# Designed miniproteins, single chains, continued (2), part 19

Each design is a single chain, and the fold is of that chain. pLDDT is the mean over its residues in the fold that is shown.

## One batch from the design tools (miniprotein)

Design m4669
Fold by ESMFold2-Fast:
Structure m4669 (fold): chain A 50 residues (1-50)
Amino acid sequence: SELDKMSLSQQIKALDEMAVNENLSPEEVRQRVVSLVARAIRRIGDEIDA
């Protein structure tokens, strides 16, 4: 859904701010991004399966 895509963009921005402020390692940032994308794909797949 389009709304879900907008939410993903906002979450990416929030993650970027957190990475800068909390001094997260590149590995932690990568894992967070991968997990977030996987979750978004799963939600889209779950709705389409219905």
Scores: mean pLDDT 68

Design m4670
Fold by ESMFold2-Fast:
Structure m4670 (fold): chain A 68 residues (1-68)
Amino acid sequence: KAEEYLEKGRKLFDEGKLDEAISYYQKAIELDPENAEAWRNLADAYEAKGETDKAKIYRGKALLLNPE
């Protein structure tokens, strides 16, 4: 399920496996496109890779779904 992919992605992110984390966050989003946390985590992973433009786009999506 989407939550399981999100959890696996977070574990991989913590291990510094950013590309693998991104893959799992994308799977979570595919199953649940309205999950703001998954979009936020995807943005954080791209930011950690230095891909600031992608991070900004995905963070914007997360804010649209859950404005904070």
Scores: mean pLDDT 83

Design m4671
Fold by ESMFold2-Fast:
Formats: sequence, structure tokens, C-alpha cells
Structure m4671 (fold): chain A 69 residues (1-69)
Amino acid sequence: DRLAEIARAQQLAAAGDWEALRRYYRLLEELGLATFREEEEDGQPALVSEGVPAAEFAAFMQAAFRALA
């Protein structure tokens, strides 16, 4: 169940698991909700959102992580 996988990845990502955050973004890509690209910023891995307006996605992420906190 993709929805259950997304929920689980969100929980682990909220706990600071970088690999879970990557998995969460990949699950969103599989559903066609967003596209993400890994880039290096100041020597650290970063994920760049495409296909979803940044403001809407940020609001979604804030609400999701607040629900898991």
C-alpha cells in the first residue's frame, strides 16, 4: 500500500532519518505528486522540488510533519 509506505517514510523523516526523507520523496514521485532531484549545496545533499508549487508543497510538508510530531 503506497499510502502506508508514505506515512511510514514521513514518520521516519520527521525523526531525522535522511534515507527515510529520500524514500518519502521517491514515493511522491511514483504517485505523480512531485518530482525531486538530488543536488549538492555547500557540500551537503539536498532535494529540489519540481512539478509542485513550492508554497503549496511547503505547506503540505509543514502540516504532515506537525501531525507526526
Scores: mean pLDDT 60

Design m4672
Fold by ESMFold2-Fast:
Structure m4672 (fold): chain A 88 residues (1-88)
Amino acid sequence: SPVDQMISDLRRMVGRRLFDVGMQMSRLSSDDQSRVHSMVNDMMDTVQQFVQQIRNSPSVDQAQQLYQQARQQVDVQYRRIMDFINSS
């Protein structure tokens, strides 16, 4: 279904971003690694909330709007994580 494809695409996007974050972890202190893990957990909570909203959407058009919003919000949280890593 279009909704299942949106969820799959969102999860693929998140997976790529988590891989990028993971590549940076070894250069961080234990305290900074803990902070990054907390920020990643917040991002994953956001993803899970959007996945539920997309699945529960009454129309494909509403699911598409939520999917675009989810992508933008994940991108904002990812940039915040990377900014923290680069400042550490």
Scores: mean pLDDT 90

Design m4675
Fold by ESMFold2-Fast:
Structure m4675 (fold): chain A 56 residues (1-56)
Amino acid sequence: MSMEENLAELRRLAEESPDPGVRAAAGLAVRLLEQGKMSAEEAERAIRNLRALEAA
């Protein structure tokens, strides 16, 4: 995904996820991505991991 798509998906997870732990982790990832402290690969990995946690 592009960086903009990664940011949009992490924001969606932070706002809309039923799991409060996923929302908190996604919110942190949004901050790191906005500050340039997270690569696109790291953001994509975070999204995959957070979605896996929701599915468990």
Scores: mean pLDDT 81

Design m4676
Fold by ESMFold2-Fast:
Structure m4676 (fold): chain A 62 residues (1-62)
Amino acid sequence: RELKRRILEAAGKDVSAIDKGDYQPYFDIVKNSTEDTEPLNTLSKEEFEKLRKEVAEEEAKK
């Protein structure tokens, strides 16, 4: 939850979109990010891979 907010804030996006159920800006940021992209660079390689997999699975449901 806090990581999602930090990702949106770092990208200059509206954090309230998550509260409204609009996760698309968050998905777009994670998809276009590398493990070296802040704040994702604070995660381990395993945590980053898990995050990308979770985003891909959630986006595939839409």
Scores: mean pLDDT 69

Design m4677
Fold by ESMFold2-Fast:
Structure m4677 (fold): chain A 70 residues (1-70)
Amino acid sequence: MSSEREERERVKREIEQMVLEEVAARLERGEPPLDREALKELARRAAEQLGVSLSDEEIEEIAERVLARL
């Protein structure tokens, strides 16, 4: 059963949304656009805020997804 993987994908989508919201808020404040490394850092902080541990690969996937939506 892949319920654990399904739950992790749900968490990754939540973190992606949190990062997108933060990027939008920063742009509204007149802050410069974030690069990939800054997006990875935001994803790590969002994961920490949700109390979850993600691999560097999962953090990079989230950053790529955010970049694709910008």
Scores: mean pLDDT 80

Design m4678
Fold by ESMFold2-Fast:
Structure m4678 (fold): chain A 77 residues (1-77)
Amino acid sequence: MSEEELEALKKKAKERAIGMGASEEEAEELAELIVEAYLAEQAGDEEKARELAKEAEERLLPYVAAWAASQGLTFEP
């Protein structure tokens, strides 16, 4: 993956997190976790990739749940 592709992935992840109600700072941290998970997967470290992806997902879950609740929807992880 090129630096340009990594930047695009990070930007997309950050935009998604902000869209769900995360602060810009939290969205940036979540985007970093997603990028690191992807890099670990590319390096063949599947265990680290899975762990980082799970951490990012767990950190995103409260924002997704809060956003769903604000829309009158039930969120089941």
Scores: mean pLDDT 75

Design m4679
Fold by ESMFold2-Fast:
Structure m4679 (fold): chain A 124 residues (1-124)
Amino acid sequence: SLTLDDLLSLLSEEKFEEILEHFRKLAPEVVKELEEAGLDVEAVIKALLAARIYVDPSILDRSPEEIALDLALFLENLPSVVADAESVVEALRKLAEDPSLLQLYFRRKISLEFARQVVEAMLG
């Protein structure tokens, strides 16, 4: 089965570092929320990026800034999409309880097994 590492291997380490740097600048409140909850921001971004590559590999052709913005908007919008979630961290925890919610967000373009891998990697 496809792993997160298989998908992330399609992206250079340099490009990933640039994406992470831009994400930290674009979504500092999300970064702070994740860090205060004891989550690894790099692990969250890696897992989410792997899911985005799985759904649409053409994301690899975008600039680091454009990819970072896509990921920032996804995380900022999660509490409005996940029922009864008041924060990004609460939304992520609800996705851990039901990974099929992540499948629905990606219009079932990822498998349930892959959705479980993504959520597990985001939460540790």
Scores: mean pLDDT 86

Design m4680
Fold by ESMFold2-Fast:
Structure m4680 (fold): chain A 88 residues (1-88)
Amino acid sequence: SESDLNEFRWEVLKLTIIAAMKAAGVPADVIARVAALLDELRKATLNFSLSETEKYIERVVDIFLEMFRTGDWDAGLAALEALVKEAK
């Protein structure tokens, strides 16, 4: 189903981001908060269409690319929290 595909896409993205953060030496508390926020996004978007979910996934990717570029984890967390609030 579309919801099963959306859940799969979020899990793959979460695993990829967490692995990249660990490899980059990001603090464990930041990684834990990111994982929690991605789980909240997954739950909030569970009943979204494939195209709606794709837009949120693209925005998450943009946030993480900016976070890795700048090293500003606090700004990245704030952007993710804002995205979770928007999706709810």
Scores: mean pLDDT 86

Design m4681
Fold by ESMFold2-Fast:
Structure m4681 (fold): chain A 61 residues (1-61)
Amino acid sequence: KEEELRERIEKLKKEADGIPAAKETVNSLIENAEKHLENGDLEKAERYIDLAEQVIAAAKA
C-alpha cells in the first residue's frame, strides 16, 4: 500500500508540472502526504493524495 501511495505521488508531481494554476497547491499537499508516509500514517497520507488528485481534476475541468 505504501508503494502504491508513492507511485500516486510521482504521477501527481508529473501532472501538476503541466498545470501551473494547481502546481503550488498540489506540491504543498504532496509534501504533507510524504511527511505522513514517513511517519507510517498511511490513512492521512492517502487523504492528502486524494485532495491533490481533486485539485488537479478541478483545474482540468
Scores: mean pLDDT 80

Design m4682
Fold by ESMFold2-Fast:
Structure m4682 (fold): chain A 55 residues (1-55)
Amino acid sequence: MLTAEEAAELAIKAAEETGDPDAGGNTIARLLAQGRVTPEQAREAARMFKEHMGV
């Protein structure tokens, strides 16, 4: 199981590599659907991701 920080890092990487911020959100949603993060970890990862994107 991934931590919120690990999930956020994967989301950031996906968004930066594609240039699409939706790729980050989609990555977190996929990890949650796969049971690799809890709903609480997914929410925290989304918060960290948004803060990293600076908007």
Scores: mean pLDDT 82

Design m4683
Fold by ESMFold2-Fast:
Structure m4683 (fold): chain A 65 residues (1-65)
Amino acid sequence: ARAHLDAAKEALAAGDVETARAHLARALEEQPEDESILKEAALWALEHGDQALLDFVQAQGATLR
């Protein structure tokens, strides 16, 4: 969960967008109800214009209770 979020941030710092996306997806998969992970993934998707990831985050956010 948070370890995957940290790994995603490290991958972005290295310029590896695909690895960062994969780690964000894993963080959401492990803790889909963690609003901080959802927020980070949404901000990343908006910054990089990744509509597919934004749609995925919105779908995960719909299950947040």
Scores: mean pLDDT 71

Design m4684
Fold by ESMFold2-Fast:
Structure m4684 (fold): chain A 91 residues (1-91)
Amino acid sequence: MPGEVLLGIHRAEKDPERSYKLLKERIEKAEKEGDLRELADEYAELGGVLYAQGKLEEAIKYLEKAAELYEKLGNHKTAEELRALAKEIRE
C-alpha cells in the first residue's frame, strides 16, 4: 500500500474531520499552484482518509485521480499500486 494512503488512514483514526478539511485545503492550494506532485500525494492521502471513514466510492475516485497524476509524472509503479488498491476496494 502506498505510504500516502497509509498516512491518510492513520490520520483519520485520530481526527477524521480535521484531516479531511486540511487535505481539502492543501488540494485547493496545489491545484491553484499547478503542483502536480503535491496534488498526487494529497489525493492519495485523501483516498486513505475516505477509505478509513468507509466512504468507499469517494476513496476510489481520489485514488484513481492520484494514480493518473503519478502516471503523468512518470511514477508508473505508484500509479499501478493505487489502481490495484482501488480495484480491491471496488470488489
Scores: mean pLDDT 84

Design m4685
Fold by ESMFold2-Fast:
Structure m4685 (fold): chain A 61 residues (1-61)
Amino acid sequence: MISEEEKKKIEEAVRKSHPDFSEEERKKLFEKALKGLEKLIESGLSREVALDIVLHNISPV
């Protein structure tokens, strides 16, 4: 299962990248990001690689 540290990183990325979203919209995006991370890990990716992919997807430059 996803750790508190991983959840904190995703929550921070959502907050920084989507400040114009409502709290409810950010929560939905956070939940989708967590599901995405779980699926990537289940597909055989390492936790570090999966987390990086999710974070880049939330915070594109």
Scores: mean pLDDT 78

Design m4686
Fold by ESMFold2-Fast:
Structure m4686 (fold): chain A 105 residues (1-105)
Amino acid sequence: MKEEAEKLRDKGKEAYKKGDYEKAIKLYTEAIKLDPEDVESLRNLGIVYFELGDYEKALKYFEEAVRLLEKELEKEPSFDREVDLSLARMQVAVTKLAMGERPVP
């Protein structure tokens, strides 16, 4: 199922690149149904919802990606996963700011 999820994710990326957000959402959603730990599909789904202005859904998927990346890093150190986590955390922060949530200085 993981290899099949990767193929769906690649098709989702192609749809997103062409501006077909509805198709991208469908493909990324199918990918995460096959592999619920597919962090890249979760983050990409968050990006598509962010572009559509659906910040509540974008936040949900970015926070799920953060949760999974934190869990993976607790089991095994990985530079690539630490980079992915930093990016996902930034996506959460940007989405909260877009929703009108301001971090207190």
Scores: mean pLDDT 83

Design m4687
Fold by ESMFold2-Fast:
Structure m4687 (fold): chain A 55 residues (1-55)
Amino acid sequence: LKDLADNYYKAGEFLAKQGKKEQAAIAFRQSANLYRQAGDEEKAETAEKKAKELE
């Protein structure tokens, strides 16, 4: 789960650089959900914050 969450987080960063803010926000939200399932609440909150900044 953590590896998948990390992949979504990186995808979010990449999409944000490409100017695809909506897709980046979705990727960060998916990352946050996966980090919570993995028990990593701090990283989940970081990913949610990134998604909110893009909205």
Scores: mean pLDDT 81

Design m4688
Fold by ESMFold2-Fast:
Formats: C-alpha cells, structure tokens, sequence
Structure m4688 (fold): chain A 81 residues (1-81)
C-alpha cells in the first residue's frame, strides 16, 4: 500500500537521523546532534498531524512510534556528560 511505502521511508529517515546524531556526538558536536533530531521530530509531527486529519490510523501509530524513538534518543544525548 502507499501508506506502507510512506512508513518505510519515515523509518529510514528516523534511522538516518539517529545515525547522524550519533556520529555528531562522537565528534563532540552535541548541539548539532540535538538539532538533527529536532528537525526529524518536527517533520514527523507534521506527518502525524496530516495522518490524524485524514484518519490514517496506521500512519498515526507509525509516526507516534518514530517520534517517541527520536525523543528517547534526544534524552539520552542530553543526559550524556
């Protein structure tokens, strides 16, 4: 389905954002790592809003899960000293 393909693209975006943030953390660029995650969260929040508006429950659940994953990663980085 088109929804399934979109979810796969959003999952890839999430994985790429996490990978980039982890690389930036290794380089000591904590603010830049957090910015990458914030941008990805922002994009997923837009997708979530649209999904809720059109009533696509599968897309709503996928977007909420991916946002949670990015927010958890952001908290881990913020907690690192």
Amino acid sequence: SETKKLIEKLEKLTEEAIKEAEELVKEGKLDEALLVLDIAIGLLRIVLGVAKLIGDEELVEAAEELIKRLEEKKKEIEASK
Scores: mean pLDDT 88

Design m4689
Fold by ESMFold2-Fast:
Structure m4689 (fold): chain A 90 residues (1-90)
Amino acid sequence: DPLERARGEGRATALYLLENLTPESLQAMQNSPDPASQAALALVQALLNRASLAEIQAAARAWLRARGQPELSDDELRAFAEGMREALEE
């Protein structure tokens, strides 16, 4: 199921990004002119700020594109973003 896969990948991605987040890694992303670093920074900020689903979807799309990942459909991207949000729930 592509939607279940996208949701699982979103959850795993959010956990990976947050587990490896340090003040030093944030500063490195802020100072990097690299588009992938800037997209990662925007996505991390959206997650930490508990942004809307639409904002997380936009940030995730930019991050996936910057990494050269295949473009997700709108439904798959929504599932990916929902998975990312679920990773932040206690």
Scores: mean pLDDT 81

Design m4690
Fold by ESMFold2-Fast:
Structure m4690 (fold): chain A 70 residues (1-70)
Amino acid sequence: MEEKAEEYLKKAEEYRKKAQEHTRNGDLVGALRYMAEAYKYKAEAYQLRGDTEKAESYRNKAEFLEKAAA
């Protein structure tokens, strides 16, 4: 369980860095989509750790960003 949570947090960080790269390149839609993916992985990591409040918070942020990127 902890190994999976750490793996998901690492993936979240990788997607966050991709979002920053897209922002630098002027691709705001791509940046929003990658940030949404980062928040999805954070939500899964916190869900695995039993932190349901943080998991829900990050899921809501991911959904908001996906809507903004549509």
Scores: mean pLDDT 83

Design m4691
Fold by ESMFold2-Fast:
Structure m4691 (fold): chain A 62 residues (1-62)
Amino acid sequence: SMEEKKKAEEMKEIGLKLVAEASKVGPDQGRRAADGAATATAMVSKKYGEEMRAELDAMLAA
């Protein structure tokens, strides 16, 4: 639904920002934040949760 998509997009934006900040503390904190953000997004939409996990994994690998 459009509402589900909007929530997933907002969660993705917040998740990327939080993972970036957590990664400044340490790689383990960044990974934990990424796992949490992807899992939370998956509760709204499995597809968007998978997309977020892939993007966060790419960000942490960079």
Scores: mean pLDDT 78

Design m4692
Fold by ESMFold2-Fast:
Structure m4692 (fold): chain A 75 residues (1-75)
Amino acid sequence: SEVEELLKRLDELFEQIKEAIAAKDWERAEELEKEFAKVAKELYEIASPEERAALDKRLREKQAELGKIYAEVLA
């Protein structure tokens, strides 16, 4: 489904963002984060209310993981 394809793309982008941050490639990280936000928005627009709740949880978990990675890289 379109939702499953976008979820897979979101996960792929998230892994690439983590790699860019670990490499201190801030320009690449910024561009990937913009694409991630675009995909997340598209997903949210086509998702059912139940799928949106699951997406919100996944996005919160990913944001927490990014915060930890930024803290480790900037230490």
Scores: mean pLDDT 85

Design m4693
Fold by ESMFold2-Fast:
Structure m4693 (fold): chain A 75 residues (1-75)
Amino acid sequence: SMEEADAALEEGRRALAAGDYARALFYFLKAISLDPNHPDAAEAYRGMAEAAARLGRDEDAAAFTQLAEKIEAER
């Protein structure tokens, strides 16, 4: 639901701010899975890109950045 997606997105933001990159990835992914068309979907993908980069997953970080840019170009 939208409310569950919003809650997951907020948890992802908190985890990212705390430096818990694995938790941030989990919750941002959960938010996108619950609402792929969420208004903050691009922010979620950028958060996933930052978290992935911090975890040394550079290819995943690049992929998430490209997804965020695609969403931003469509809005």
Scores: mean pLDDT 87

Design m4694
Fold by ESMFold2-Fast:
Structure m4694 (fold): chain A 55 residues (1-55)
Amino acid sequence: SRAQRLHDALEALTPEERREVVERAIKEGKEKNLSDIETLDLFLELAEEAVARRK
């Protein structure tokens, strides 16, 4: 579920990584004129990418 993915992402990321991912998702969401749900999906993708890049 999205809620589980959100929980897992928040637990896996450092506070600094969370801040970067949130800022990037909000910025890209505004640029692409995304809905709140679409912006959340973008946040989850960016968070999962950040975790995968690190380990």
Scores: mean pLDDT 79

Design m4696
Fold by ESMFold2-Fast:
Structure m4696 (fold): chain A 67 residues (1-67)
Amino acid sequence: GRAAIYASLSPNAQRVLDLLVAAARPLSVREIAERLGLSQATASRALRELEAAGLARRNPDGRYEAV
C-alpha cells in the first residue's frame, strides 16, 4: 500500500513528500530546497524518486505536487 511505498523511500524523499502534502500547493525545486535546507540537486533527486514511486507529479508549470 501507499504506507509501504513511503517507508521504502529515502529520508530526503520522505521529507520532500511531507512538505508537498503540508504545503497544499505545487512547489518549485528551488522552494523545496530552500524550505528543507537541501541543495537543488538533492531536492531534484528526491523528486525523481517520488515521481518514479507515483507519489508526486510535475505539473505543466514545472512545479511539483503530491499525488
Scores: mean pLDDT 87

Design m4697
Fold by ESMFold2-Fast:
Structure m4697 (fold): chain A 80 residues (1-80)
Amino acid sequence: SEKRERLRELLRKGHEALAAKDYETAERYFREALRLAREIGDREGEALALGGLGLVAERRGDLERAREYFARAEAILATL
């Protein structure tokens, strides 16, 4: 699926930006990945995108927001 390939690409680019400490770009990619994962019903992709957003929030020092994202990701992964 073209949308599934795009989802994998967005997650990859999000992690590349995160590794480069470009947190603004990483957040944009993970937010787009989250939207696309929800659109196509990809629960694993949704959890991965939420985990990425959690890492971005943690690196930015927003520990409460990070905790919320990680909790949402873990809740999904527990059903897989």
Scores: mean pLDDT 91

Design m4698
Fold by ESMFold2-Fast:
Structure m4698 (fold): chain A 71 residues (1-71)
Amino acid sequence: MITDAEINRGLADIYLALGNIFEKQGKYEEALKWYEKALELFRQSGPEAADDIRLVEENLEKVKKKLEEKK
């Protein structure tokens, strides 16, 4: 049986991967959007996503810092 938590976690993994791709390309605005979407879904995926949440939050902080340096 596929649960909402399993679906959300799978989608969050995809969004995290997209964020990483855009970050590596220097597309920080796009990376930010995908990381924020991933974070929202991981937060809905239950306590076993805690490490994923931490990783996404760290990447969000890095991307936000890069965007502030560009302003």
Scores: mean pLDDT 79

Design m4699
Fold by ESMFold2-Fast:
Structure m4699 (fold): chain A 72 residues (1-72)
Amino acid sequence: MEELIEKAVEAAKNGDFETAKEYAKQAMLEAGASPEVAEMGANTAVRLVKEGVDPEKAIRAAVESAALLDKM
């Protein structure tokens, strides 16, 4: 999971938002999120990065939130 988060952050910093989305989605799935929650979370994380939020903060928060939602 951590390696996937790091790869997503690196891709986002390089402007490769499609790769960032895929790694973020994989990190969410590994954390136990459903495919639907992972897709929504990854899209939200990438949108926040495009809006100027720090890539590490946006992606890490999204992965943590997705993991919590699937426990409810």
Scores: mean pLDDT 80

Design m4700
Fold by ESMFold2-Fast:
Structure m4700 (fold): chain A 65 residues (1-65)
Amino acid sequence: LSKLIGAAIQIVGIGFELGIPVRVELVDDTLHVYLEESDPALVERAEERIRELAERLGVKVEIHR
């Protein structure tokens, strides 16, 4: 649980750094990340950083646009 909460905080931080509105929901063992941004370049950058973080921490993430 603490690992998932830590990952959620870091994901929100990525959104803050990139200036993208991000909503994170924990459902079962998976973090659902909602990116509220229409710029494809910013969305791709956010997805890359979030996926790298998920791999590093070993957490399950589903990214929604």
Scores: mean pLDDT 81

Design m4701
Fold by ESMFold2-Fast:
Structure m4701 (fold): chain A 97 residues (1-97)
Amino acid sequence: NAMEESKKIAEGVRLAILESAARQAGLDPEEVRRLFEEKGVDGTVRWLVEQGKLTPLVADAAAFLGATEAEPLIRKYAEEGKHEAGPVIMGAYWELK
């Protein structure tokens, strides 16, 4: 009933946010959908970081969706200078603490 419908809507919104972030990072939205179904929010965000597709928008999406478990990995990539927006990404994650 209402609780299951709320979960489906929430999952749809989370997926839409991740797909939007991935599209702006030049990734295939279908691949992101598959990862979301297989690994959930945290696993999808970790994969995006590992592919070097961490952007301010991906960091914002992760923070909004509560993917704080991905923070240590995102921080490591930002500190290693693999992302030109490293300082902005770090700032976004510090807001969660």
Scores: mean pLDDT 64

Design m4702
Fold by ESMFold2-Fast:
Structure m4702 (fold): chain A 92 residues (1-92)
Amino acid sequence: MEAEKLLKEGRYEEAAELARELLSDKDPEVRAAALEVLVEALIKLERYEEAAEVAAEFLSDKSELVRKAAAIQLKKVLDKKPELLEFAREKA
């Protein structure tokens, strides 16, 4: 996936932009992978509120695969910024 390549190259803003586009994909495997790239990129950019919001939003995705990815990604954000727990609850 191009977004994952951008993330590995340290091009975090570009990785985040492309990953956001892929979150609307019909394939749950693509959405799960895009969510992981987006959250990691946002963490690297120290945009923790955006990372928490996106991860919380996808906790209600139609696919169990995507919901599990969202839970794992949200935990990563909250491990770094525990104060965002209430913010994430409001977005979920």
Scores: mean pLDDT 86

Design m4703
Fold by ESMFold2-Fast:
Structure m4703 (fold): chain A 57 residues (1-57)
Amino acid sequence: AHLEEGLRLYAEGRYEEAAAHFRRALAEDPTNERARRALADALEKAGRVEEAAAVRA
């Protein structure tokens, strides 16, 4: 599952890779608020702050 893979990568500090997996999880289930929040957090940690803000909006 992409959410689980993303969470593992996030825990390892691989924020860019985690964001890609969270984006996939959100694409498969657009109602997954956990995936949306995790995606925004991972993007922010990766320095992609404008993309993170867009996901949160």
Scores: mean pLDDT 82

Design m4704
Fold by ESMFold2-Fast:
Structure m4704 (fold): chain A 59 residues (1-59)
Amino acid sequence: SLAEYLARLRAGDPEALARARREAREAAEGVGKVLGLDEEGIERWAEMLYETELFVAAR
């Protein structure tokens, strides 16, 4: 469940953190393909999405 995943992120579970990074990168690549972003732009979006997910999980 989403609640279980967020709880694992709050606990610093390495598997959950790895999943969050992977999903953030995949989402950033999808956005980048549509918007024509370069690799630097995609990487910035991936970092922002990952940090946002960690911030949401910390609540």
Scores: mean pLDDT 82

Design m4705
Fold by ESMFold2-Fast:
Structure m4705 (fold): chain A 62 residues (1-62)
Amino acid sequence: MEEEIELEVNEALALIWYAIAKLDKSRGDEEGVEEAIEQLRKLGDKYPELKDFVERLIEEVR
């Protein structure tokens, strides 16, 4: 169903932003990390079903 597919796509997008944040953190790019975290936060706000998952990713990056 369309909503289920959209959630799966946005879960993958959250993992992409998480990977970007981890890479930026490893390089000492604090601004890049904060930008990636902001994108993750926006995904959790837009898709409440992903909020717990997104919050966990943010906690692991910090």
Scores: mean pLDDT 79

